# Designs tried in a protein design run: designed miniproteins, single chains, continued (5). Part 11

Each design is a single chain, and the fold is of that chain. pLDDT is the mean over its residues in the fold that is shown.

## One batch from the design tools (miniprotein)

Design m16371
Fold by ESMFold2-Fast:
Structure m16371 (fold): chain A 74 residues (1-74)
Amino acid sequence: PAELVRQVAFRPRDEEQAARGVELMSATLAAIAAGDWARAVALLDELRAFGAEVGAEGMDALDRALAIARAKAA
């Protein structure tokens, strides 16, 4: 899933949005690396919402990462 998350490119409009994107991405990758799949699912849902808000490329890869994380959390 980490490889899929790294394919996402957000289109922030300002520095605050860019910082939020970096924070969410870093937290998501850390949760995946730790095997904390429940947290990874929550953070991937937040990344999807952020991508819908600011615009993003690679959202299909994010959806695939979320499906994998949900399967691992079950």
Scores: mean pLDDT 85

Design m16372
Fold by ESMFold2-Fast:
Structure m16372 (fold): chain A 60 residues (1-60)
Amino acid sequence: SKEAIELYRQSSSLDSASDIWAMVGDDDRSAALRAKSAALRQQAIALAEAAGDKELAAKI
């Protein structure tokens, strides 16, 4: 589903941002972005599963 793919893209973007903030020593911001990324990834998996898209759910 398109919505699951968009949530997965957002999750990946937040993971990248989290890595950058960790590198500059902002652990609180890094942790917050990583938590948000994980939440979006789980939502993307749930939407893919609800749509019957098992291949997409396995790749997220």
Scores: mean pLDDT 84

Design m16373
Fold by ESMFold2-Fast:
Order: C-alpha cells, then sequence, then structure tokens
Structure m16373 (fold): chain A 50 residues (1-50)
C-alpha cells in the first residue's frame, strides 16, 4: 500500500539510505499524478525532519 511504502521510505531516509527509499517509493510514484507526487515529497520532508 502507499502507507507501507511511505513508512519504508521514511525509515530508509532516517537511516541515510536514499537508494532504499527510492526503491520503496518507485511503484507508488508510478501510480500517482504529478500533484500527488509533489504532496508525497512534502510529506516525506516533514516526516524525516521529525
Amino acid sequence: SVLEAVEAAVAALKAKDPAAALKALRPVVAELDPAQQARLGELLQVEVAK
């Protein structure tokens, strides 16, 4: 699910593994339109900053 992919990506980014984060997000990004992709990027920035 999108939620599971976001959780995996946030965990990977907190672990400083951008390759793992990208791999987790790849299938989700393919299903989203450009506006949804922008919102996902914003959400990830907020979650990683916590």
Scores: mean pLDDT 76

Design m16374
Fold by ESMFold2-Fast:
Structure m16374 (fold): chain A 57 residues (1-57)
Amino acid sequence: ELIKAIKEALKLKKEGYSADEIEEKLIKEGFDKEIAEFVKTAIENGMDLEKMLEQLE
């Protein structure tokens, strides 16, 4: 689920959505709130989501 959430967040980020908007969209898509909050925090702190995805695969 985390891998899928990061992939979706990367797509939404490239489309210009904010960290808050990405969190809300992930929750609406059925991702766990804790996963959505983690992804939001990572984006807000400038973490490299692409590198995180590589480490999880």
Scores: mean pLDDT 80

Design m16375
Fold by ESMFold2-Fast:
Structure m16375 (fold): chain A 61 residues (1-61)
Amino acid sequence: ASPAARAAAALAASIADPDARALAVLGIMEEFGLSQRELAELLGISPATVSRLVARAREVL
């Protein structure tokens, strides 16, 4: 992944508000064209956790 995508993912993970964090994660996936697995690898979390964040973001939208 690009350095910009990695930096953006790290920043999103630092967001304290769960809904804002979920929306930022979805936005990063769309902006950088990342799969849930690729984002999970960048953040050091499971793909299932990324899937839950994406689902949460879509509920908030």
Scores: mean pLDDT 77

Design m16376
Fold by ESMFold2-Fast:
Structure m16376 (fold): chain A 65 residues (1-65)
Amino acid sequence: MEEKKREALKRAAEVLRTVIDNAKQIPLEKRQEILDLVRKAFTSTDPEEARKYAEEAEKLVEELK
């Protein structure tokens, strides 16, 4: 159970790192949307909800390519 939460938080942290490294290439509105999902992943008490938000943030980053 703890591993699932750590995995979700790690995935959200990787998305956050990608957004920071590529901030100038990402439109402000999309950056805010992705950062909101990352925040929701970090603040979720349910590991499944945290994973869902991390996955949604990852999908938005992939759409920018």
Scores: mean pLDDT 78

Design m16377
Fold by ESMFold2-Fast:
Structure m16377 (fold): chain A 79 residues (1-79)
Amino acid sequence: LEERLREVVRERAEQGASPEEIGRAAADTAESLGYEVQAVRVRRRPVSPDQTEVTVTLTVRTADGTTLTLTVSVVVPAA
């Protein structure tokens, strides 16, 4: 799950997607893998003039009712 989320977040961020679009793509990815999405948070922070760090925090529920929180961070070129 974390690897798939990291790749999707990186791809969308590199394409200049909005935080809403990045969050939706992350949620859709988790749901496609059988998780119930409870919450999504997307944060962007400049780390240099040429680079931005995008952090996605995803809270999901498994079929057994267990809640998991996953955090993925990627660094992409600044838009």
Scores: mean pLDDT 78

Design m16378
Fold by ESMFold2-Fast:
Structure m16378 (fold): chain A 62 residues (1-62)
Amino acid sequence: GANAEAGLALAMERMPEEQARAALAAIEAGTGEARRAAGSAFVGGAAAGDGEAARRAAEEAV
């Protein structure tokens, strides 16, 4: 979702697309649980209308 897309977009700005995708995939495989928890917090914040909380959760997920 949005967290993965944001992370990939940032990585692509720093390195070639192929390397960015490979790096993100490797990181996601290693930290899947942490990212899932952060993603849940982001959704909760958005549902409550807390833009700041949602932004913090998304940043933590990437």
Scores: mean pLDDT 53

Design m16379
Fold by ESMFold2-Fast:
Structure m16379 (fold): chain A 94 residues (1-94)
Amino acid sequence: SALEAHEAALVDAWRRELEYLASTLDQKELVETAKERVKATAAIYKTRLSPEDTARLLEALKKVAEEMMEKYNIPEELKEEFLKFMEELIAEVK
């Protein structure tokens, strides 16, 4: 569907953005920047999508971020901090 294609494109763009940020920022700054970006994304899509669709999108972004954090050897403490932030953000939009 058009929505599924849009979500896939956004997830791909997010993956590329995280790769770029990982090449330019330190690990702590990367995690803080990722938090700010997903929070801004949630605020935008919360006004445009249903709560369920917004939550699904955020869950997809969370999964990609987790994969990228493993790829770039982000410390477990920073990874747990980010995942907790994402879980709280997803809960707020449901």
Scores: mean pLDDT 82

Design m16380
Fold by ESMFold2-Fast:
Structure m16380 (fold): chain A 76 residues (1-76)
Amino acid sequence: EREKKIEELAKRAAELAREVVELVKEAEETGDESLLKRAEELAREGERVLEEAEELGEEAREKAFKAIGEAVEEVR
């Protein structure tokens, strides 16, 4: 159960990170300030996901951070 929760949090963190990067890129291309506000909302959700992972332990947090890094590289 705990391992499944760790995996779900890492996946959620990666999904949020991808969407934030994509919204920021689109905002730069279109000048649409509303996309930046959406990116900020998702970044705050990501912060909460990382806090939840930290509560499960250092391994969970490390896995979430690694997933975020991989997701960010993917959408560059």
Scores: mean pLDDT 81

Design m16381
Fold by ESMFold2-Fast:
Formats: sequence, C-alpha cells, structure tokens
Structure m16381 (fold): chain A 91 residues (1-91)
Amino acid sequence: ERLEEAYREGLEDARTLSPSQLAAKTVGLALLALFDEDPERRLEAIAYLKGLRDGVTDPADREQIGRILRTIAELDKDPEVRAFAREAAAA
C-alpha cells in the first residue's frame, strides 16, 4: 500500500512540479533512498523516484533518476531493497 501510494505521488509530482521543485524533490528522495537507516523508508523513496522517472517527459530527467535507482541497486545493504531498486530501474 505505502509503496503504491509513493509511486502514485511521484507520478503526480512529475506532472505538476516546476523544474526546480522536481530537482529538489529528486535530491531529497535520493538522499533518503541512499542513507536512511529504515529500509521501509528507503523502499518508499525508491517507489517515489520510480514514479517521478515514469512521469517525467524530459529524457535527461528520466536518465538522471534512472542512474540514481541503479546506484541504489548497487549500494544498498539490504538485498530486498537492492532487488526492488533494480526492478524499478529496469522498468
């Protein structure tokens, strides 16, 4: 439920946020996904980032978010978080 909600919020934000708001949101979510001690919060941040990536129309923004998701898939300590990020990056 929370992951589906985060994905939907990301998708909506990608369509409504200004470029500067999108950049700030992407940075904040990337920091959460990379460094938060709670794996559930990292999963929510990944789902939100996937929503943002799927919702943006600019290929450069899409690729930037895709690179963040791939980085999380490589670096996260939790194998379930890595698997989720890998699937999010591939889709």
Scores: mean pLDDT 86

Design m16382
Fold by ESMFold2-Fast:
Structure m16382 (fold): chain A 99 residues (1-99)
Amino acid sequence: KPSREDLEAEVLMAIGDMYAGLGNLFEKRGDYELAAETYEKAAQVYQEAVNLASGETRRKALRGLAEVYRNLASVYEKLGDTEKAEEWRKKAEEAERQA
């Protein structure tokens, strides 16, 4: 079942989860700008996983990416940037549609 690329994607998803967890910690502290930067790093890593993966592994990566995009939308709402929040929300919906 898992190709080498799928296994690499699983490792990237784990790294993305670590960045997302760190972003959540910053968000809980009210450090929204640092949370946004950290979640954007998580999204970048998840996007790499999506690009490498296929089948169910790719769908898992897309669901993880969508969740990180929703977290970014929430953080940008907290920062008062409603336009960026809507952009991230649309990206989350697109990732969910591809999953």
Scores: mean pLDDT 88

Design m16383
Fold by ESMFold2-Fast:
Structure m16383 (fold): chain A 62 residues (1-62)
Amino acid sequence: MKQKAIDLILKSGKKEFTEEEAREILKQAGFSDETIERILKEVRKEDGTISRKDLIKAINKL
């Protein structure tokens, strides 16, 4: 699950994600809705965007 999410993030080539894009990546990687919400709350910026580095760090912290 973690490795699949990280792989999808890196293959996207994107430096920043919307909350919806990050949610889809985590869902495709097989994370539960509860885990997805927890990750997104930790990494969401003031403008609602999510950086690639913060998203990967949060996934690795699980």
Scores: mean pLDDT 81

Design m16384
Fold by ESMFold2-Fast:
Structure m16384 (fold): chain A 59 residues (1-59)
Amino acid sequence: GMETARRSLALGEEALAAGDAAAAITAFHDAKVEAQRSGDEELARRAEELLREAIAAAR
């Protein structure tokens, strides 16, 4: 649900700040999926942006 999506988004942001791009990718992907299931288009879009950023940081 929305709560789960927000929690995953926060975990991804913490992982990205810590330099753990792999953990960030997993968390942002989970956030996107949960946001899409909940119909939260804004959160899904934000999660996708952060997912792309984390993937870029992993290279």
Scores: mean pLDDT 83

Design m16385
Fold by ESMFold2-Fast:
Structure m16385 (fold): chain A 89 residues (1-89)
Amino acid sequence: AEAEARELAERAAALLRRGAAAGTAELPAEVVAEEEALLARIRAASAETLRLLARLLRERAAAEADPVVAEGLRRAAALAEALAAAKEA
C-alpha cells in the first residue's frame, strides 16, 4: 500500500509538472496516455492505498513552489479521498 501510494504520488507530480510546463498548449498524446493510465491505476487502487496517496499528495502540494502544480496536487488528493470514501461505503 505505502510503496504503491508513493509511486502513484511521484507519477502524478511528474505529470502535473509536465502539464504546467506545456502551459496553454495541447499536451502530447504520450503525456495524455500516461495521465489516463495513471488515473486508471488510481481508480483501481484499494481504499488504504488511496488514503495514503491523498496524504502524500497534500504533503507534496504544501512543499510545491509552482502554484499550478500545487493546485493540481490538491485536486488529485481530493479525487483520491473521494474514491477511497466510495470504496469504503
Scores: mean pLDDT 78

Design m16386
Fold by ESMFold2-Fast:
Structure m16386 (fold): chain A 58 residues (1-58)
Amino acid sequence: SPRLGRLRGALEFAEKAIEKIKNAKKPSDAVITYDEAVELMRRGEEEGRKLEEELKKQ
């Protein structure tokens, strides 16, 4: 489904953000990317939960 594709896309983006943290050579770069990665993971989990609830209604 298109909705599942968006969730997978968000997870792939989160993986790339985590990879950027691992490759960061300066702590400041890691801090900014870490906050973004954490927020993206949180949003991805929330969207997944909402999608699961919506699918059960359909």
Scores: mean pLDDT 67

Design m16387
Fold by ESMFold2-Fast:
Structure m16387 (fold): chain A 75 residues (1-75)
Amino acid sequence: MLEELERLLRELSKDPRARKALEAAGKRVRELGASPEQGMRALAEAAQVVDKLRGKASEEELTEAAVRAAEETVA
């Protein structure tokens, strides 16, 4: 689980826009006080959304989508 998340995040970090979106999602997860397991799940969902949209969306759109996916997963 952790290894899969780290690998996905590392792949997406090659795209600066994707990296910024995931940083925003991670910050939001921490602000929500999620448990480590909930946080990992939320980041995994955010990473999948960013991966799907990164070829079609602006940096702002990626950031909003990633944060939204993380928030929905933590809730």
Scores: mean pLDDT 78

Design m16388
Fold by ESMFold2-Fast:
Structure m16388 (fold): chain A 65 residues (1-65)
Amino acid sequence: SIADLVAKLQEALKNLDEETAKAIMRQLHALGVSPESVLGAIDLKALGEKGIELLEKLLQYYESL
């Protein structure tokens, strides 16, 4: 489900696992999830500064798909 993918993306971002996060983002993109919906579903407070920076980088990647 989309909720399961979002939960896995949250964990990958928290762990700074760029490869896993990119794989999940490709799946969310294939399902037609908007970049705004991805951003709105992520708990930014749980990520820390480096996790937020990775998310910002990956949202640019997501918009380029």
Scores: mean pLDDT 84

Design m16389
Fold by ESMFold2-Fast:
Structure m16389 (fold): chain A 85 residues (1-85)
Amino acid sequence: MEEKVRELELELEILEGLALIALGVAKLINDNEFALEHLEKILEEVKKLLEEAKKIDTPEGKELVERLEKTIEEIEKEIEKLKKE
């Protein structure tokens, strides 16, 4: 189970990095639709990681669930900001 938590944490870190890249690229090319499309796809992948993390009944798994829920909220806030611009 420890190895599974580490795998999910690495996947989350990659998705967080991709979200930052999508936002940065969208700003550079002045295309909010680009950011919206990619953030929505990233959000769905993070939600899948959350469902996998919820299956892990360990302290590390519970900490990962809390981190994933916070990341989902942050991505949803960025999506809403882009929709208002």
Scores: mean pLDDT 83

Design m16390
Fold by ESMFold2-Fast:
Structure m16390 (fold): chain A 79 residues (1-79)
Amino acid sequence: SELGELMRRRAEELREELEELKEKLDLSERTVELLEEAVRLLEEAARAAEAGDFEEAERLAAEADRLLREAAAEVHALM
């Protein structure tokens, strides 16, 4: 499904970005945990979409987005 493919790509891109950020920036443990949880939720959203559970996929993606906003706010608060 298009939603499943999108969620899988987002999870993969976020995983790669997180590893780069860990190497280049001194991220707080909490910020790392938020980003890792967001990756996990996007992977679960992809699996839900592939199973045809689009309602669950949207719910999981929304939760991932919430965590990403929280992580971004914490990074901005440190600058």
Scores: mean pLDDT 80

Design m16391
Fold by ESMFold2-Fast:
Structure m16391 (fold): chain A 66 residues (1-66)
Amino acid sequence: SSELEEFIKKLEEKIEEIEEEIERLKEEIKENPEKRKELSLEIEILEGMKALLEGMKSFAEKILSK
């Protein structure tokens, strides 16, 4: 359905936003190595969120393929 396709698109947009935030934090670590421990925890949380969203997208795509 069009609703499921729109949902997948919104998940893709959120995944991209998280990927951009992760890259921003990685660059901040390079500029401020003293923040590595704190920012690495934030990156790990964001990577976990990304994995959950990718799982939801994969499940939604399987439903759409039926």
Scores: mean pLDDT 87

Design m16392
Fold by ESMFold2-Fast:
Structure m16392 (fold): chain A 80 residues (1-80)
Amino acid sequence: MEKVKELLKEAIELIDSDLEKAEELFKEALELLKKLGREMEAELYEGLYLIVRGVSKVIGDEEFYKEMFKKLLEKLLKEL
């Protein structure tokens, strides 16, 4: 569990400077959650991430994407 929280905190810090790396760390955190038996939380947050990403691509607003992605990660971190 601590490694998942570490990955999420690092991802949050990287959103503004290295968005691609932040997304990689988030995906790694979700895979670890699945391995820890928290598959339902992992699937929920993966689904929410895909919705946020999809909406942001349609709108064409990267700032909106970064803000929503950050909120998503902060919420997941708080729920753990």
Scores: mean pLDDT 83

Design m16393
Fold by ESMFold2-Fast:
Structure m16393 (fold): chain A 55 residues (1-55)
Amino acid sequence: GDPEVIKAIKEFEEIMEIEDVEQMIKKLEELKEKYKNDPEFVAFVDSVIDALLGK
C-alpha cells in the first residue's frame, strides 16, 4: 500500500486510544486537515466524529 495511507491509519489508531472523547475529536479534526487531499479518508474520519457526537 501507499506509505502515506499506512501512516494515516496508524495515526488514526493512536488517536482512538485517547480516553478523553473531547481530545479524541480534536485530534481527529487535526487528522482530517493533515490528510485533506484524501477525500475518502476525510469522509471516514467525519463518520467517526459524527458517531462520537451521537449523530
Scores: mean pLDDT 82

Design m16394
Fold by ESMFold2-Fast:
Structure m16394 (fold): chain A 79 residues (1-79)
Amino acid sequence: MKELQEKIAETYESLSEEEKKKVEEILKKADEELAKAKTAEEVLKVMEEAAKRIEEATGNKELAELIREYGRLAAEKMA
């Protein structure tokens, strides 16, 4: 988990200022949706949507995959 969070942070820091702002807005919305998630499946859906939006906003496929991986690990903790 910690290593994954570090990779996410490093990839995020490589983005432009405008892309960083868009990613922060997407992740803030995802955090709000995660607070309402009651099942591992709901967590996966929220994080998949966030990853898709990040890829659309930044074109960064690697960051999107890292967010998906983070969601998978978070969902495992709910199981």
Scores: mean pLDDT 80

Design m16395
Fold by ESMFold2-Fast:
Structure m16395 (fold): chain A 67 residues (1-67)
Amino acid sequence: MVEEHRKQMEEYLKKSKEYAKKGDIEKALEYGSEAVRHAIQTGDEKLISEALKGTNESVKLAEEKQK
């Protein structure tokens, strides 16, 4: 079900950002990767692109928090 995979993608992107704010690169990437997997299951190229972009943004944010 496309809607379910979209909701899972959104939840995993949310978790990725939460860990990114804490500077946890490994967890931000782990949750972002799960979001991408769910986006792929939707078959929607736009959702896949959004999940990849969100994951990259979270990883960059986590890197910036590590001083």
Scores: mean pLDDT 83

Design m16396
Fold by ESMFold2-Fast:
Structure m16396 (fold): chain A 69 residues (1-69)
Amino acid sequence: GEELKKKIEELLKEALELAKQGKFKEASRYINEAKELLKKVPEEEKEELEKLLQDGARQVDIVGTRVVL
């Protein structure tokens, strides 16, 4: 439901902020928590939320690659 979408969004925002601070281990933990919440989402809503997770995870990955490399 909508509550899960908001929680996933919050986790992805926190992950991005942590990655900007160089805290990639913590950022990865938040991304993984968002992935776990996706497993609890009804099939009908999974595609939309998976796209949201993919977009957020991609942003964290880009920041991590730029800092770690």
Scores: mean pLDDT 71

Design m16397
Fold by ESMFold2-Fast:
Structure m16397 (fold): chain A 93 residues (1-93)
Amino acid sequence: KPSDEELRKKAAELAREALVYYNNKDYEKAIKLLEEAIKLLEETDQKDPRNLELLARVYEFLAKVYEEMGDKEKAKKLREKAKELLEKAKALE
């Protein structure tokens, strides 16, 4: 199995690729890359604040993509998820 460090590195790379598609307004490809990044980060130790902080950042980016697509309700739910993850990460530090 990949290490948490390897999973975080791959997730960060997918998020960088998603940014390129987002800037080109290819929201479908950006979403697919961000969903893959989330899946990888969910495989990491959810008691390590580094994993939760990165997962929260990916959820925040996914929320921005849905907001640009006009799905404000889904964007709000994704931002609430990001906030919960960030609060959990801070409680572990």
Scores: mean pLDDT 89

Design m16398
Fold by ESMFold2-Fast:
Structure m16398 (fold): chain A 85 residues (1-85)
Amino acid sequence: SEKLRREAEELLREGKEAFEKGDYETAIEKYTRAALLALQAGDVALYREAVLNLAEALGKLLGEEYGQRVRAALEEYVRRLEAAA
């Protein structure tokens, strides 16, 4: 689990670097992988950060209204996961 968490943190960092460079496709790929590994590691906080950043990157490519709707849905899902923990 610690190995999966560290890999998720590294992917999240790489995703943020891609996002800052305007490479939203790479950011989406890295954030998606980070979210999956964070979920497998049971790290809800890291999962939350990865999916919120994913929603922002999706908003840049597909339009901010779409990104905001995805963000709202993911924040609700994360709140439910936190309440179940």
Scores: mean pLDDT 83

Design m16399
Fold by ESMFold2-Fast:
Structure m16399 (fold): chain A 74 residues (1-74)
Amino acid sequence: MSLEEIRKEFVEKLRERLAETVAALPADATPQQLFDAIRAVIKEVIKETVEKYPDLPIDPEKESAEDAFLKLVG
């Protein structure tokens, strides 16, 4: 599978998980609660993507969520 196909799958999965997670938050959720929920989803989707594609040069235990995200999307 190409890196472009992995990126497409990652973005699609992230979009679905973010929509579900945001919908589960209270309507009056604080910016901090929203940020924490989004960050947790990004970390989990990165972990699942690396577990599915172990040839990716991403170590979710050693890299920040931001660095891993940038490697996955560009």
Scores: mean pLDDT 76

Design m16400
Fold by ESMFold2-Fast:
Structure m16400 (fold): chain A 55 residues (1-55)
Amino acid sequence: SLVEKLEKQAEKYKKEGYLDASKDLLEAAKAEREGDYIKSTSLHFRAIALRVEQE
């Protein structure tokens, strides 16, 4: 499930200290569960950008 993959990635990012990216992945997972695919996709890409910026 994409939702489970997003939630697992969020937990990994949180443990690595990427707190903002983790938060966006959790919100993306929630949006995916609700069928808001535009919001989910946007938040997922923002999480990737935030994680790269913090690296």
Scores: mean pLDDT 83

Design m16401
Fold by ESMFold2-Fast:
Structure m16401 (fold): chain A 73 residues (1-73)
Amino acid sequence: SEKERKELLALLYRAVSESSEFLAERMEERARRLEAEGRLELAAKQRRLAEENREEARRLLEEAERLEKEIEE
């Protein structure tokens, strides 16, 4: 059914969002270690990638919440 399809998509988007947040946290941790080592250019790259993953996570969570609301209607 369409409801079941939307439920599965919402779960998938939430799972990918959580994964992207986890990756962002790991990249931020790596950036902090690189900064401590004086490797500022590599640290900046990791922080940029972390921000990109945070933005993707937010977008996917919003999409999951949209689908969940449609299921309730």
Scores: mean pLDDT 89

Design m16402
Fold by ESMFold2-Fast:
Structure m16402 (fold): chain A 62 residues (1-62)
Amino acid sequence: LSPEERARQLREDARRAEEAAKELLEEAKKEKDPRKAAILYTAAGILRAAAEIEEELARRLA
C-alpha cells in the first residue's frame, strides 16, 4: 500500500471512531444507571483517543 493510501485509510478509521464515540456519548446521556453511564463515557473517551492517534499517524504518512 502507498503511504497516501494508508493515510486515507487511517483518516477514514479515525472518522468512524469519532462517529462511534458520538453515538456512545448520546447513549450515556440516556442511561439512568450511573455505573453504566460511566462505562459508556469511558468507551467514548477511548475511541476519541484512538481517532487522535490515527489522525497523527496519517499526518506522518502524508
Scores: mean pLDDT 85

Design m16403
Fold by ESMFold2-Fast:
Structure m16403 (fold): chain A 86 residues (1-86)
Amino acid sequence: SRAEELARRAIEAAERALEAEKAGDVAGAVGGLLRAIGELIELERDPSAPEELIEAARLAVEAALAALQGDLERAEELLRRARELL
């Protein structure tokens, strides 16, 4: 469904943010965060979107934020949890 696609895109954007941060690419990490936020906003606009998919996208945004704060272990944990909801 479109909701599953948006949730997956949010997770993929957050994964890119984490990899960018590991590479010292702050601009890439910020770009990944902003993309994850955009996917979450689109998903939240759909009143029929399952709550578990919205939660997956929220976890992805939290993961990207954790990566930008240098907490790579927390980012990886949040991404694992997000993928389990797909």
Scores: mean pLDDT 90

Design m16404
Fold by ESMFold2-Fast:
Structure m16404 (fold): chain A 86 residues (1-86)
Amino acid sequence: PSPELVQQVGSLDRYLLEKGLISRLVPTGILDDEKHSVLERFHRIFRVPIPPLGSVLTDDDIRRMARVASLYTGESVDKLVEIARS
């Protein structure tokens, strides 16, 4: 990856954490353009596939995303799912 991509990814990660947008890393409901865009940037780092745009997210999808977010944030999977659903 280029240095520019590494910087952009690092900036996004820092922004999400600092602004309390961690819940956007664990979306619920229908995967719309905004949710998909945030996830695509984040999950590409961890090489985790994300569901297609417009998909209705299953509990398994949500918990899979929460596991990746848990590795990044240090928060428990259950806590991240709770935050996302609140």
Scores: mean pLDDT 64

Design m16405
Fold by ESMFold2-Fast:
Structure m16405 (fold): chain A 82 residues (1-82)
Amino acid sequence: SADEEELKAALETYKKIAELGEGAEKYYALGQAYIYLAKLNPEKREEYLKKAIEYYEQALALDPKNETAKKNLEKAKKELEK
């Protein structure tokens, strides 16, 4: 597992991508940011995973060819079932 510093760095990177991005890129970055928030905050894991799923679905609605978003969406859904 990545350490807390690496998780925080990834979160800040995706927050910046979301702030500067538009459309599908923005929503994918928000989905990624919420995945890292879920990893950093176990008490809010389910809430953050649900938000990540919503943003990945919005990204895929705008760009259905984003295979990475599709894969990460399915992974987030599986993690939510645990």
Scores: mean pLDDT 87

Design m16406
Fold by ESMFold2-Fast:
Structure m16406 (fold): chain A 64 residues (1-64)
Amino acid sequence: KLEEEIKEIMKKHQEAVDKRRALEAEVAQNPQDEELRKKLAETTAEVQKISDELRKLAIELRKS
C-alpha cells in the first residue's frame, strides 16, 4: 500500500528539514561562507523534492 511508502518518505522529510534548519543557523552566523550556503541550497532542494514526492503519492492515494 502507498501508506507504507508515505511513512518512509515522511521520515526522510523530517530528517531533511532538521538538517536544513541546522544549516540555516550556521549560515546566519556566517552569511558569506559559500560552502555553507551551497549546502543549505542543496538541503533546501532535497526538502522540496521530498515534499513533491509526498504530494504525488497523496494524489495517487486519492485515485486508489
Scores: mean pLDDT 80

Design m16407
Fold by ESMFold2-Fast:
Structure m16407 (fold): chain A 79 residues (1-79)
Amino acid sequence: MEELAEKVAEKTREILLKAGVPQEDADRIAEAVRQLVLAGHDAETVASAVRTILVNVLGVDPELAKKIAEEVRKAIEEL
């Protein structure tokens, strides 16, 4: 569980940085993802939370946020 959460958080951070999200925001979102995975939330719930933060907090384009969230969901499912 803890090792999985750490790997998911790191992969989420990488996805966010490649999409142009600033490092400070990418680090905060990755930590939120780590906590959600540790709490036992599924890939769909985690991806939905990432999309919500990107759109509502950071003002990211909804289509880009959807694409990023889908990459995060797939990363969780592959681990």
Scores: mean pLDDT 83

Design m16408
Fold by ESMFold2-Fast:
Structure m16408 (fold): chain A 63 residues (1-63)
Amino acid sequence: GDLEEFIAKLKKQIADLEKQIAELKKQLEENPDNADLKFELQILEGMQALLEGMIKYLEDLLK
């Protein structure tokens, strides 16, 4: 159904975020004290956690 398709799309968004997080972590290895890069990483990791939480919530609705 529509909800299952939406969950699948959210999982794809998480995969894209994981790629962005990996690139940002490499930039931080060169500039470990850069506050802007650290903040951006926190935002992306926070978005990933939020999407994972949303998936769990939606999957519980399908039970």
Scores: mean pLDDT 85

